# Designs tried in a protein design run: designed miniproteins, single chains, continued (3). Part 60

Each design is a single chain, and the fold is of that chain. pLDDT is the mean over its residues in the fold that is shown.

## One batch from the design tools (miniprotein)

Design m10061
Fold by ESMFold2-Fast:
Structure m10061 (fold): chain A 95 residues (1-95)
Amino acid sequence: MSREELERILAKIKSSPLFPQLLINTTGGIAGLSAGAKNAVDLLKQLYEDGILSKRETGYILKELILAVTGRNPEFVQMLKDLAKELGIDLSSIK
C-alpha cells in the first residue's frame, strides 16, 4: 500500500458519520472483545454497502486491521477474514 492510497482511504472514512463509532468499537474490543469486534465488522460492511468504501479500499482496511491485531486477538482476525471472504475480497492480492 502506498502512503497516498492510505491517505485517500482515511479521508473517505473520516468523511463518514460512522467514523467515530468505528474507532470506538474497534477500541472497545479490549473490554468486550466479541461485541466490539462484531460491531467494527458490521460498520465496515455498512461503509462498503453504502458505497463509501470500494472493494479494494475495504480490502486495504481489513488487511491493516488484521496486521494490527494478529497474535493478540485471533477471534477478531477470523471475523475480519470472514468479512473479506463474504465480500469476495482477496486479501493476498492487497499490498
Scores: mean pLDDT 64

Design m10062
Fold by ESMFold2-Fast:
Structure m10062 (fold): chain A 82 residues (1-82)
Amino acid sequence: GIKELLELAKELLKVYMSSEKGKKSKEANEILLELKKSVEDGDFDKAIELLKELLKLLKQGNVPDKTLFVEVMNVIMEKLSL
């Protein structure tokens, strides 16, 4: 549900901010774009699964583009603030 999505998004932000040295990953960018679409479509179950997958990639040193990451995090925060 929304609570799990929020907790995962917070953990993702924390891991991203602590990850100063990561290799840019096309896979991470693709998952991030799918995450944006699932949140926009209101498919929060899919968004939770994509957040878990992205968190796993970040912990492995595979990082998305910063501009794209900020854009998608803003979309998530905006959708959940309602």
Scores: mean pLDDT 81

Design m10063
Fold by ESMFold2-Fast:
Structure m10063 (fold): chain A 92 residues (1-92)
Amino acid sequence: MSLEKSLAYSRIVGQVLRIIGTGLEAGRVDLASRVAKEIIKIAKENEDKIFEVTELISRYLPEIEAAIRAGDEERLDELVSQLKKDAENIKK
């Protein structure tokens, strides 16, 4: 693994921890855990583009955090679905 890939995975861990922290703070660990699992899956499925995936996740984080705090399950499902599509469409 290159240093760049190692740093990108470290960033994914930080992003996941931020989501879980938001869930703990909002009393919605159920939503945070679900989203965190989906983010890990998206990162794994797009490992060849992992750096670009970390940048993409960073753009979605504020909206994901807001939806977790609001308990907006429908919005979270929409955000995760769109994030997955955007990750799949990242060009090499």
Scores: mean pLDDT 85

Design m10064
Fold by ESMFold2-Fast:
Structure m10064 (fold): chain A 93 residues (1-93)
Amino acid sequence: MKAVASGGGRAVLGGVSGTPEQAEKAIRYGAEGMEKAGGTPVGYGADGNRGSVSGIADTEEQAARMAKGVAEGMKKAGADSTYRLGGEGATPL
């Protein structure tokens, strides 16, 4: 994996929700959004009301589509905001 923002070429995409239960739902919907965008989920993280999905992308263009898919999925699950973690820190999606 080349040209992807975080963790040696992985994309890490997160959302902030109102509750831990909503964060867990956002992780599931974010992973589904990533898969619909052609990405492969490889990891999940939860920290209170924050959820994240890590994925594999072969190109930066695929990573961007994957990030959009995750953000749309997490927002559908009720996330208040979405972001990408990587070399520029937290970037809004």
Scores: mean pLDDT 67

Design m10065
Fold by ESMFold2-Fast:
Structure m10065 (fold): chain A 79 residues (1-79)
Amino acid sequence: SKEELRELLERAALRLFRQTGELSQRALADALGVPLTTVSAAAQLAGSRLLTPGNPPPTDYVLSEEELAALERRLRAFR
């Protein structure tokens, strides 16, 4: 669900912020080993207010079911 994806993204981002002092889509993408476009598309899909500022840049990147499942697995493993 979008809510579950949002919770996973924001939880991982906050953990990374506690470790590095940086809260950004780029830092999360680098930490997870995924492209920035994957994190940006997922954050917009999930409606993450923490990761998506009020005017996010437009994206035409569509996440596949495989990419979403892989991202969610990486997010759940990020402790």
Scores: mean pLDDT 76

Design m10066
Fold by ESMFold2-Fast:
Structure m10066 (fold): chain A 100 residues (1-100)
Amino acid sequence: MELEKLRKLAEIVKEIAEKNKDEASLSLAERALKLLDKERPDLIEGARILLGQALNALKEEVFKELEKNKEEELLKLAEELIEEAKSLLGDPVDAAIAKS
């Protein structure tokens, strides 16, 4: 169940990144999709982090598309992935303060 939702969300992020010419977010979404294709738990965790980073960068556009299509489960998954990526990678401001 989770794997199909991750793939669907990654495809939406990829389409929005292509539309916005956001090469960084496009690269993250494409890498996440490649990891998901292997269907391995360790690679799925990596894909979640990459997808969370892309989602954080494209949050407004992705959330607007998900709301328009009434994709409530994908919207909740997107929120979870963003918070997970922030928790693991740190807020750039918090990371700078902690290492200063």
Scores: mean pLDDT 77

Design m10067
Fold by ESMFold2-Fast:
Structure m10067 (fold): chain A 91 residues (1-91)
Amino acid sequence: MPSPEELLKQAKELADEAVKLAKEGKFSESSAKLAAAQLLTGMSGSVEGLKYLAEAEEEIGKYLEEQGKKDSAKSFYENSERLKKLAEKLE
């Protein structure tokens, strides 16, 4: 079983890949990587992982807003705020 530190590292790598895929227009693949990152973050119990995932969601939201896709950006901003609130409750 991976350590919490290994799970956090993998979650961060998946979040980074999700941002990259979103900027390439591969939103289905990006969403799958975000879901995997969220699962590993939950398994790690890491507040740092929740904050990192929130920042990744916000970065995708900002990118979509810059592309004129404000409605799509809204869901990513809402996910970011949800993850930030979860981090605050656990810390």
Scores: mean pLDDT 84

Design m10068
Fold by ESMFold2-Fast:
Structure m10068 (fold): chain A 88 residues (1-88)
Amino acid sequence: SKEGVLRQTQLGFSILANETELWLIEKTRDKMSDEQLQERLGNVEYDLELNRQRIDELKQEYPGNPQIEKLAKKLDENWQRFQQLKQS
């Protein structure tokens, strides 16, 4: 549906923004205070959890859609990167 395509596009931009922020955190880690790092990681975690909920809703509405599966994979990659940064 038109609404489904719009939701997929919006989610794609949100996932790309999270990927970009995680990359920036990794590259600027040494220039941040612990307080700044924790705040930025907390903001990313919140967005990742919201995007997880959004992808689950889209998977239920559009089972087997390859674009949604691609977004789910990118979100999983962002979660893995986030966990790695938290442990570093």
Scores: mean pLDDT 87

Design m10069
Fold by ESMFold2-Fast:
Structure m10069 (fold): chain A 58 residues (1-58)
Amino acid sequence: KEKAREVFLELTDFSEETIDSALSLVPGDEVGEEELRAVANLLGLDEETIERALKALK
């Protein structure tokens, strides 16, 4: 979750509180590709930003 949080903070203008709230909907501590896509879609991110986030998590 920490790495996904950092990636969203770098790629978006959302506050830490908003990102943490969205990530809290992911069960457990690991954020895989499906979980990251779900959070990004909830935050209203476009596909280009989602692909950048996925590459940053690898």
Scores: mean pLDDT 76

Design m10070
Fold by ESMFold2-Fast:
Structure m10070 (fold): chain A 65 residues (1-65)
Amino acid sequence: SAAGEKAGKEAKELAIEGVKKGESLEKIEEKLQKLIQDYVDKEKLTDDEGQTASLAALEALELGA
């Protein structure tokens, strides 16, 4: 869905920016959880879409900023 794709993109960008700014992984994860939860609450993402967005963000963290 468009909401799922947008959530994934924003989650990935948030992770990359967090790493670039030198934010802790704990802080980045907290921000990611809030972002995904906002999309679930407002855009009504499925569990699969939320999981996909989380995985995209984790992949961005592994690749580095």
Scores: mean pLDDT 72

Design m10071
Fold by ESMFold2-Fast:
Structure m10071 (fold): chain A 88 residues (1-88)
Amino acid sequence: MLSKEEIEKLKQDFVDEFIKEMNEVYRKVKALIDEGNLEEADKLIEEFLSRVQKKAEEMSKLHPDLKPVAETLLEAAENFIKRVKEKA
């Protein structure tokens, strides 16, 4: 059973990790779009979304209090993907 302090630490760590990965994916996708390699860009986007979905499920299973954070991160990933695709 997770303590309240462990839950808050996990929330922060998941948010920080998500932001870092999103920025790395954005940099790579932008480079591929600039090269005209749209298929590889789409593949990276799909792989990123798949990883976020898996992480969100893992968070939701760890504790009910982590579910809102998991849902927020998934929505952020979907909105990020939508914006990147609209600019391609």
Scores: mean pLDDT 80

Design m10072
Fold by ESMFold2-Fast:
Structure m10072 (fold): chain A 80 residues (1-80)
Amino acid sequence: SEEERRRREEEAREARRQALVDKAEDEYLQMVEDYYGPESAEIVRQTLDHLRANPDLSTEEKIALSREMLAQIQAIAKEK
């Protein structure tokens, strides 16, 4: 009972983290499209889809990878 409650609390926290990740990913895609163009947005979208499909990655790891990808796209855009 106590352990089940802690598990449900953990699942609720994970769901909230996932919702924040989803929102951040949508914001990333919108920003990339607006500032770097639709080709860059498509690359980011495909990579985010791949990350979402990976069961071996935690929500925190997905957040970190999405941020790293955004940084790479920004670096490429700066080179132009």
Scores: mean pLDDT 71

Design m10073
Fold by ESMFold2-Fast:
Structure m10073 (fold): chain A 109 residues (1-109)
Amino acid sequence: MSPEQQFAIRVTSLAIRFSGVIFSVETGQISGDEGIDEIKALIEDMLALAKEYNLPQSVIDNIEALGQEVLKLMEQAKNSGFSPASLKKTRDGFSKLLKLLTEAGEQQL
């Protein structure tokens, strides 16, 4: 399996994990605070993955910035009682983060 394929599989696993956290919050299986903590851990794992594959520092910096945006959107979602509109904004924010990580892997690997 190529480095690009290994990276893509790990990015896909992170995307599945994100979807699971949002679903668990939406269904009340976990608290909003637990969901935010899980998203923090997920962003840390994304940063660790980018560093493991020696992605450029500019990509790592952008992952940190977009990750903080996703966390802010999740806090706003919590304050709105996890409305469908607020969760859509959180998912859209994560999609930007996922796209950045995917495109960086395609360019560097």
Scores: mean pLDDT 86

Design m10074
Fold by ESMFold2-Fast:
Structure m10074 (fold): chain A 74 residues (1-74)
Amino acid sequence: TQAVLDAAAERVAALDAPEDLRATAIQGLRNASRLPDPRLGLLLAAHDLRVLAEQTDPASAAALREIADELRAA
């Protein structure tokens, strides 16, 4: 679970997206990694990324939704 969240954070950091959006998404992934239940951590992280996707440009939104879907599948 930590490896999946770390990989997601690296993908977010590499996105051609606004700095504040990337920082917010990475912080959400860090918060999720601190949860005692790994499954709840993945679901929370996926949910937070989808919420951010609704508030940003279409290209950034598509990238965040892709990462969120991968977290839900893990």
Scores: mean pLDDT 82

Design m10075
Fold by ESMFold2-Fast:
Structure m10075 (fold): chain A 69 residues (1-69)
Amino acid sequence: MLGLQTINDLYEAGSELTPGEMKTVGQFLLVKVNENQVLVVDLKNKSYIGTFDISQSKEDFGKEIQKRL
């Protein structure tokens, strides 16, 4: 399970990135695909987690990403 701090860090990074930018957060790579979407990859497990709407609330983002882990 992802810790709440990791989810918070992913949401904040995803919200601050501009389209085309990338950032690593712990074991995860975030890629800002467009103004409203971030792509998340797990670098440790070499797996694509998903593409998520970052314009949604942090709570809804956290619930969605947890379902895919």
Scores: mean pLDDT 82

Design m10076
Fold by ESMFold2-Fast:
Structure m10076 (fold): chain A 91 residues (1-91)
Amino acid sequence: SAEREAVMAEINELLRRIEKILLEFKSLLNSLKDEEFKQKMWSRAMELVARIQELAQVALTGDLEQQREALEQLKKVEAELEKLLKEVQEK
């Protein structure tokens, strides 16, 4: 349906933004010398990546209501990734 396609378009754009955040995060994290901090930040990022994969699957297989919920949860994950990126930038 047109509504489902519109929500999926928004999810796909959000996933592209998340990908850019993750690429910047990985690049900055790799430049750091603090191995304990790197392991902590990487573990937190991997938990969010697992959540993204679960939400993306719900968006692909779910109904419109499930897609909208997945979109809202993905927005929260984007905010948490931005927060992690800021923590790495301020190190």
Scores: mean pLDDT 88

Design m10077
Fold by ESMFold2-Fast:
Structure m10077 (fold): chain A 96 residues (1-96)
Amino acid sequence: ALEAFLAEIAARERALLEEAAALEAKEPDTPEFKARMAEAVVRAQAEAIRELLALGHLTPEEAAELRARLREGVRRAAERYGFEPEVVERLLALVE
């Protein structure tokens, strides 16, 4: 059922974000570690958008809006954590 699928996707996203936040509290708390966590989060969210679009649960316009928000999230994380340009480009490529 669609409702069960969406609930599972939302639960996976929340669990991943909570895990990332918990791991940020551990040492070493390096830009490299934060880049790996950002990659995992971006990959999971981008895959969820693709799945929902493929199943017809998102319009192309809604998918584009979610991808735009995800790209802004990447840019804000890069600014906050000091990601190198190559890391930012790699993360942005995962959104497509």
Scores: mean pLDDT 75

Design m10078
Fold by ESMFold2-Fast:
Structure m10078 (fold): chain A 84 residues (1-84)
Amino acid sequence: EKVLKLIEEVRKLVEELLKEPDPEKAERLNEEGLKLMEEIREIVGEEEWQKISERVREETSSLRDDDEKLREKQFEILIEFAKE
């Protein structure tokens, strides 16, 4: 459950980031999100993180020109891995 909680926190930060017009606030939200993502990586471990990263690459190879779709797919994959 800890990983799912962290993923939910990252998703909330990303939603705030997308709505934030202030570059300084956006930068802080991005930094906080990256810190939480690093914590998720530490909890799942490098082997599992590499599997997640590989699946993200495979699933998102056609989305290179669409940052919104890329981000949504990344979160979808993370959530599915956290649920098993």
Scores: mean pLDDT 72

Design m10079
Fold by ESMFold2-Fast:
Structure m10079 (fold): chain A 81 residues (1-81)
Amino acid sequence: MKWVVQEDPNLSPEEQEAVRELVARLQEVVDESLAQKLSLEEVRKRVEEVGREFAREHPQIPQRTIRTLERLAVAEYARLR
């Protein structure tokens, strides 16, 4: 993974692990989207859907953190396509 997420000291170890899981799910979306040669619009929709579901599963994780990871995933896709 080439995009770096700095560990947030205000998050519990369990919340930090959940954020790592989100990063892994977003990377999978990027990899699958590259294989399928999807449009940026479709990738944005898929990334936002993953982030929205994660926010529902982990309501204590700051929305800013989730949105930052979504943006980084879309940017990585745009760079690699």
Scores: mean pLDDT 78

Design m10080
Fold by ESMFold2-Fast:
Structure m10080 (fold): chain A 99 residues (1-99)
Amino acid sequence: MKIDELIEKLKSPDFKERLEAGKELIKYAPQFSKEVAEKIAELLLSPDPFTQSVALEIMAALADDPANREVVREVLEKLLDSPDPVIQGRARALLERAR
């Protein structure tokens, strides 16, 4: 599976392509490396509500697996250091949900 291609498809003007890309990303979320988790966390900053929703669901799915909780926490904690209060607020809300 090519994660970068799936992330790019989330920007497609075709809703069906975006929906399928989102489903595939969520399905493979438990298998993501730390680097891929960091890429998905950047999607939380997207102005597109659908992309934000997919990123939130992927982070939640990763946090539900005890093996991935540390990686998700590390990624979200880095976003708390952002000078953007919107980014900080979203990272904080996700960390509270992952507890």
Scores: mean pLDDT 71

Design m10081
Fold by ESMFold2-Fast:
Structure m10081 (fold): chain A 52 residues (1-52)
Amino acid sequence: APELETRLQKLELDEESLAQGLVDAGIFDEELARKYAQMLVKIAIEEEQKLK
């Protein structure tokens, strides 16, 4: 669906923002922050798909 393409683009931006936030907070290194952000975004996608 066209909605999925728009959502994926926004989630990619959210992933980068989450990773940067985690690094800035001193919680993770860039590598770990990116992996964690990817996991969170993936969970968000799965949750949204259950509703639709």
Scores: mean pLDDT 70

Design m10082
Fold by ESMFold2-Fast:
Structure m10082 (fold): chain A 98 residues (1-98)
Amino acid sequence: MMSEEIRKLIIDHAVKSISAASPENQVEKILELVDLLVNDEDPEVRELAAEILAELAKKHPELLEPVKDEVIEALKKALSDESERVRKAAAEALKYLE
């Protein structure tokens, strides 16, 4: 089980890493997060992917624009996830992308 402090550090690091990457690497990293959110069997991995996408939508919505339709579709699917944390992060991200 990951501590809340470690989780926040991982999310912050991921957001900074993506924002500092080249445009092509930004798209690739965001699509990797989308894949993890939709397909990973581990709810903790899906929770991290959803929370990173939510922080990106809040702080850097422009980075999601090239793949906005794919991100929105994945987040809408995540609204039905078994994990409450995944559902909450997806709802927050969608609020910033509408």
Scores: mean pLDDT 84

Design m10083
Fold by ESMFold2-Fast:
Structure m10083 (fold): chain A 81 residues (1-81)
Amino acid sequence: MEVEKKAEEVIKKALEALSENPEAKEKVEKTYEEAKKGTVAEQLDKAVGTAVGELLKIGPEYRPKAAEILKLGGEAVLEAL
């Protein structure tokens, strides 16, 4: 319950980081929807991994944001385990 709320907040931040890149944002949203059939940890792993990968493909200016999302995602996964 609290873990699910943290997961949703991390995913929301990842999508906000991609708000200026609609194609990448859609890819993360699709990955997150597909992962909803699994555990909260699986949802975070797949969605955060995809978001970080897409941010890094866009450009080096997105590296700090990708690092922050990866950190928040890792913390949320540890709470879900």
Scores: mean pLDDT 78

Design m10084
Fold by ESMFold2-Fast:
Parts: C-alpha cells; structure tokens; sequence
Structure m10084 (fold): chain A 70 residues (1-70)
C-alpha cells in the first residue's frame, strides 16, 4: 500500500540524514531531498494527513542539519 511505501521511505530518510551528517556532500543532500519529496507525495496520495505531517517533521530536521553544514 502507499502507506507501507512511505513508511519504508521514512526509514530510508533517517539513513540518508545520517549519511549527510557524516559526509556533508551535496550529492548526499540531494539524495535525501529526493527521498523526502517521494515520501511526501506518497503520504499525500494515501490521504494520510498524519503521514504528511510526519514527513514534514523529517524534512524540517533535515533542513536544520543542512543549515548547520553551511
């Protein structure tokens, strides 16, 4: 289901964020952005308002980390 797919992507986002913290590379930042965008799309398509908010929280944490790398 779409819900299962974006839940899996949330775990992948957590791993991608760890990699960004480790490397600080633009390529890793872009990979994390792609995963976040895909998870947001799937949560929205699933009509899961809580899922959309959860993805937004992950996106905010990611943005804070990227800002700290500047």
Amino acid sequence: SLREEYRRLLAEIDKAIEKVKETGSEEDVNEAKTLISRAAQLADEAGDREGVREVARHARKFSEIVEELK
Scores: mean pLDDT 84

Design m10085
Fold by ESMFold2-Fast:
Structure m10085 (fold): chain A 74 residues (1-74)
Amino acid sequence: MALELAAEVQRATEEAVQLFLSLGRNDLAEEARRIGQEALDLLTLPTGLSGEEVLARVQALLERMRAMMEEALA
């Protein structure tokens, strides 16, 4: 289910925040917090979105996480 993916994104971003803070990458920690907040909003707020629209938003969050990880490795 797309909401289960949103929950996993939210969890992954909590872990990423702690990791990036330990690395002194406050910029990446803030991006991880923003991604996590958007995932939490999909889980908790009435969205009126279809499952396909929720999935598209989760896919956009996953692409942002990928870009964030690529930045961390550079």
Scores: mean pLDDT 79

Design m10086
Fold by ESMFold2-Fast:
Structure m10086 (fold): chain A 76 residues (1-76)
Amino acid sequence: MLSPVVQALERGVRRLEEELKKKIEEGDKKGIQGVLDRLGILIDSAQDLVERGDEQARPVLERAEKLKEEAKKALE
């Protein structure tokens, strides 16, 4: 079973995905930057869990990194 911390990070990534899509549709560049900043914090947390041996955090880390790339492309 996923740890409670990993489940919380997974929910966070899903919320950020939804928020990013909305901010892109609105043309809200500041909102997109805000999502990018929050993704950075989430990536750091997921990376720390993976380094501590929590392999359940790895899919969350990968998903957050892909979302970060999408946010960067949307700012170009």
Scores: mean pLDDT 84

Design m10087
Fold by ESMFold2-Fast:
Structure m10087 (fold): chain A 64 residues (1-64)
Amino acid sequence: DLPTVPAGVNRKVTADDAPEWQETTVTTPDGKPVKVSLNKATPEELQELADVAVEVARQIAAAR
């Protein structure tokens, strides 16, 4: 682990024994299951996918 990383190092994506391909299935408030998959290529994509999954989960909570 590098405390100082001024250069663009892909190590920013630290996964503890996490699969490179992460598949997440979430249920929308409409009752439809949504499947999302992401390849551990860049931390940006990983973070975006995580945000989408969280957003879908929130929609389920807002379901009536």
Scores: mean pLDDT 54

Design m10088
Fold by ESMFold2-Fast:
Parts: structure tokens; C-alpha cells; sequence
Structure m10088 (fold): chain A 85 residues (1-85)
């Protein structure tokens, strides 16, 4: 659900906050968007994919997992919103 997605994005941002504050800030800005809009969910998914790649390069397995889990939730939220339209 939308609330679960927003929570997972916030958790991913918190893990990245010390190592990549700019990426954490971008993720938190996305939580202000309307997640009932499929375009906003696509933007969230793209940024989470970038976060996962960045965490992988930093060898931060915890942040990789968090970004991947949040990305999966974004896909579930996208499917639910698309089905409701």
C-alpha cells in the first residue's frame, strides 16, 4: 500500500543519510509526492534503482537490501494503482 511504500523509502533514506546525504534527501523529497499518480511511482522506482546501484558500489549490503525491498513495494503499489484506474 502507499503508506508501506513511503515507510520503506524513509528507511532506505535513513540508511543512506550518512554515506550519501544528497541521495537520502532526494528519496525523502519523493515521499512528498502523490503516490496515487503512476508517474510519481515511476520516479520513485527510478531513484530507488539508483540508490541500490550506489549502495552496491559502496559495498553496503544493508542499504542494497533496503533499496531493493522498497523498489519491490513501488512495483506492487504501481500495479495496484494501475488496476484501480
Amino acid sequence: AAEDLLEEIRETAELLKEKNPDMAERLLELTKQDVSDPANIRAIYDELTRAQVTALRMKDEESVKAANDAGTEALRTYAAVAAAA
Scores: mean pLDDT 82

Design m10089
Fold by ESMFold2-Fast:
Structure m10089 (fold): chain A 68 residues (1-68)
Amino acid sequence: QLDAQKQALKDALAQHGVSDADIQQVLDLVEQGDVRGALDLVHQHSNASPDELGDIGAQIQQVHQLVQ
């Protein structure tokens, strides 16, 4: 389940213009428990709409809950 949720998050970030390096940084921040840092990075480096950012934020929270 965790691997599937991480893959879904990676795919969503790539679809919205986040680079591979920034995707890795987002995942590292989520795994470290820095959900706010992960969200801030997505806001700065994605082309996602507010609704799409909400969906991505929910995926970040799901990965965080599965890691913790």
Scores: mean pLDDT 79

Design m10090
Fold by ESMFold2-Fast:
Structure m10090 (fold): chain A 72 residues (1-72)
Amino acid sequence: MLREFAREHREELIEYLEKKGFSRKTARLAVFILEASPEQAAEALASLSPDERETVEKAVELARRYLEEKLA
């Protein structure tokens, strides 16, 4: 459910995260993580430096909260 909703609202989520001050690259990675399986998400995060990972994880949390508010 949440992943399907994220796929439908991909561009909206990217724009939302960019408005929150994240780069487009970070926003795209965060949205991918929300759409991906747990295994794919873990692999993507493992490829990042610690600083990049922290930034992406913050973006994922903001996007997740945005989706939860829309699904409410």
Scores: mean pLDDT 78

Design m10091
Fold by ESMFold2-Fast:
Structure m10091 (fold): chain A 88 residues (1-88)
Amino acid sequence: SKKEKLVEYLLLAERYYGRARIQSRIINDLQAESLNLEKKLLKLRQQAIKLGISIPVVPDEPLAKSAKEVQKLLELAKKYLKKAENLL
């Protein structure tokens, strides 16, 4: 269903972002993008919850170890965030 896809895409975005978060805040060139992405993810989660959509807790996962991996994870997070926003 549309709600199931929204939960799936939002969780994927939050999971990819979570894996990149710490390193993306240390890398000067990625810090602003990281902060902006976190704000958008928090806003979307809050909007979904207000609509009565049950969203699972984000699991703890292995963190990114390189700048290239961080960039890839941020791009994946943005991709799935956009997909989730299009369903809301």
Scores: mean pLDDT 88

Design m10092
Fold by ESMFold2-Fast:
Structure m10092 (fold): chain A 58 residues (1-58)
Amino acid sequence: DVAGLEALRAAALPPVQQAREQAKNSDPETAEQILGDGNAQAAKNARAVAEKLGLPAF
């Protein structure tokens, strides 16, 4: 439901936003790696929140 989606978004957004800010100050190749790492961290955070909400593992 909406509350669950909001919780997932709140957990995923900070690492993605931090990665975007770091990428702006980096060369293109390093920026791509930083964005990839941020995305991976967002996925970990989202899975942890989903598990707490009783959603299936992914």
Scores: mean pLDDT 75

Design m10093
Fold by ESMFold2-Fast:
Parts: structure tokens; sequence; C-alpha cells
Structure m10093 (fold): chain A 63 residues (1-63)
């Protein structure tokens, strides 16, 4: 679900796990569309100060 994807993106970003954050954004994009997935990953990474997670989330969500 989009909510589970967003939660995973946030948890990944908080932990410094760029792959986990990207997977969360990808799941969000599947259920809510690529723009929402990209935004979810970007915001999660930004909130936790993890630029790599933010970039990975945008890339995965936009794919």
Amino acid sequence: SAQEGAKRAEEGAKAGDAEGAAEGARLTSIHSGPATGATSGWMAGKAYGNEEAAKAGVEAGGA
C-alpha cells in the first residue's frame, strides 16, 4: 500500500538505508503514482538529513 511504502521510505531515510528508502518510494509510486512516490522518498530523506536516501527515493519513485 501507499501508506506502507511511505512508512518504509521514512524508516529507511532515518536509518541511513538508501535502498530501503528507495524501495518505500517505489511501493508508494506503484499504489499512488510516480510523482507521489518520488515526493515521499524526497521528503523522508530531507526530514532525516539523508541526501542519498532522498535522491534514491526520487529516482525509484519516478521510475
Scores: mean pLDDT 70

Design m10094
Fold by ESMFold2-Fast:
Structure m10094 (fold): chain A 85 residues (1-85)
Amino acid sequence: GPLAEVLKRAGDEAIEAGKLPPTEAKQRLVDTLRRLAEELRSLGADEIAKQVEEGIKRVESLPDEQGSGAAAGIGGGLKTAADAL
């Protein structure tokens, strides 16, 4: 359904961001998660959107050098969540 599709798309985008240099990966990940949160709210998935917004705060607090690992990990988690729906 639409919820699984937006989570899978964001997960794929985050995994691709993980291939970038860490600082660029961190910025791309934040942008991807912000778009995901807005899409989730548009679908009425407010609780999931809130969890994504908390994830953004966590990513923003990470050292830049952890950006690639964070993008790959969060991307994998989003895809797993999509597959569970």
Scores: mean pLDDT 89

Design m10095
Fold by ESMFold2-Fast:
Structure m10095 (fold): chain A 57 residues (1-57)
Amino acid sequence: SMEFEKRLLERKRETVRNAFSKVGVKLTDEEIDEILNHGSEGSLKAMRDYAAKKKAG
């Protein structure tokens, strides 16, 4: 059902957010969605973007 799929997606987002937070990386909801939708490639992009932001600021 749509409700079940929505709850499952929310749980997956929380799992990704917590995993990256444990290693000191804070992700936006959009970056988390990219990771979930694009697997390893999305994760690498998010890490690269985070590194660029750290270097700039």
Scores: mean pLDDT 76

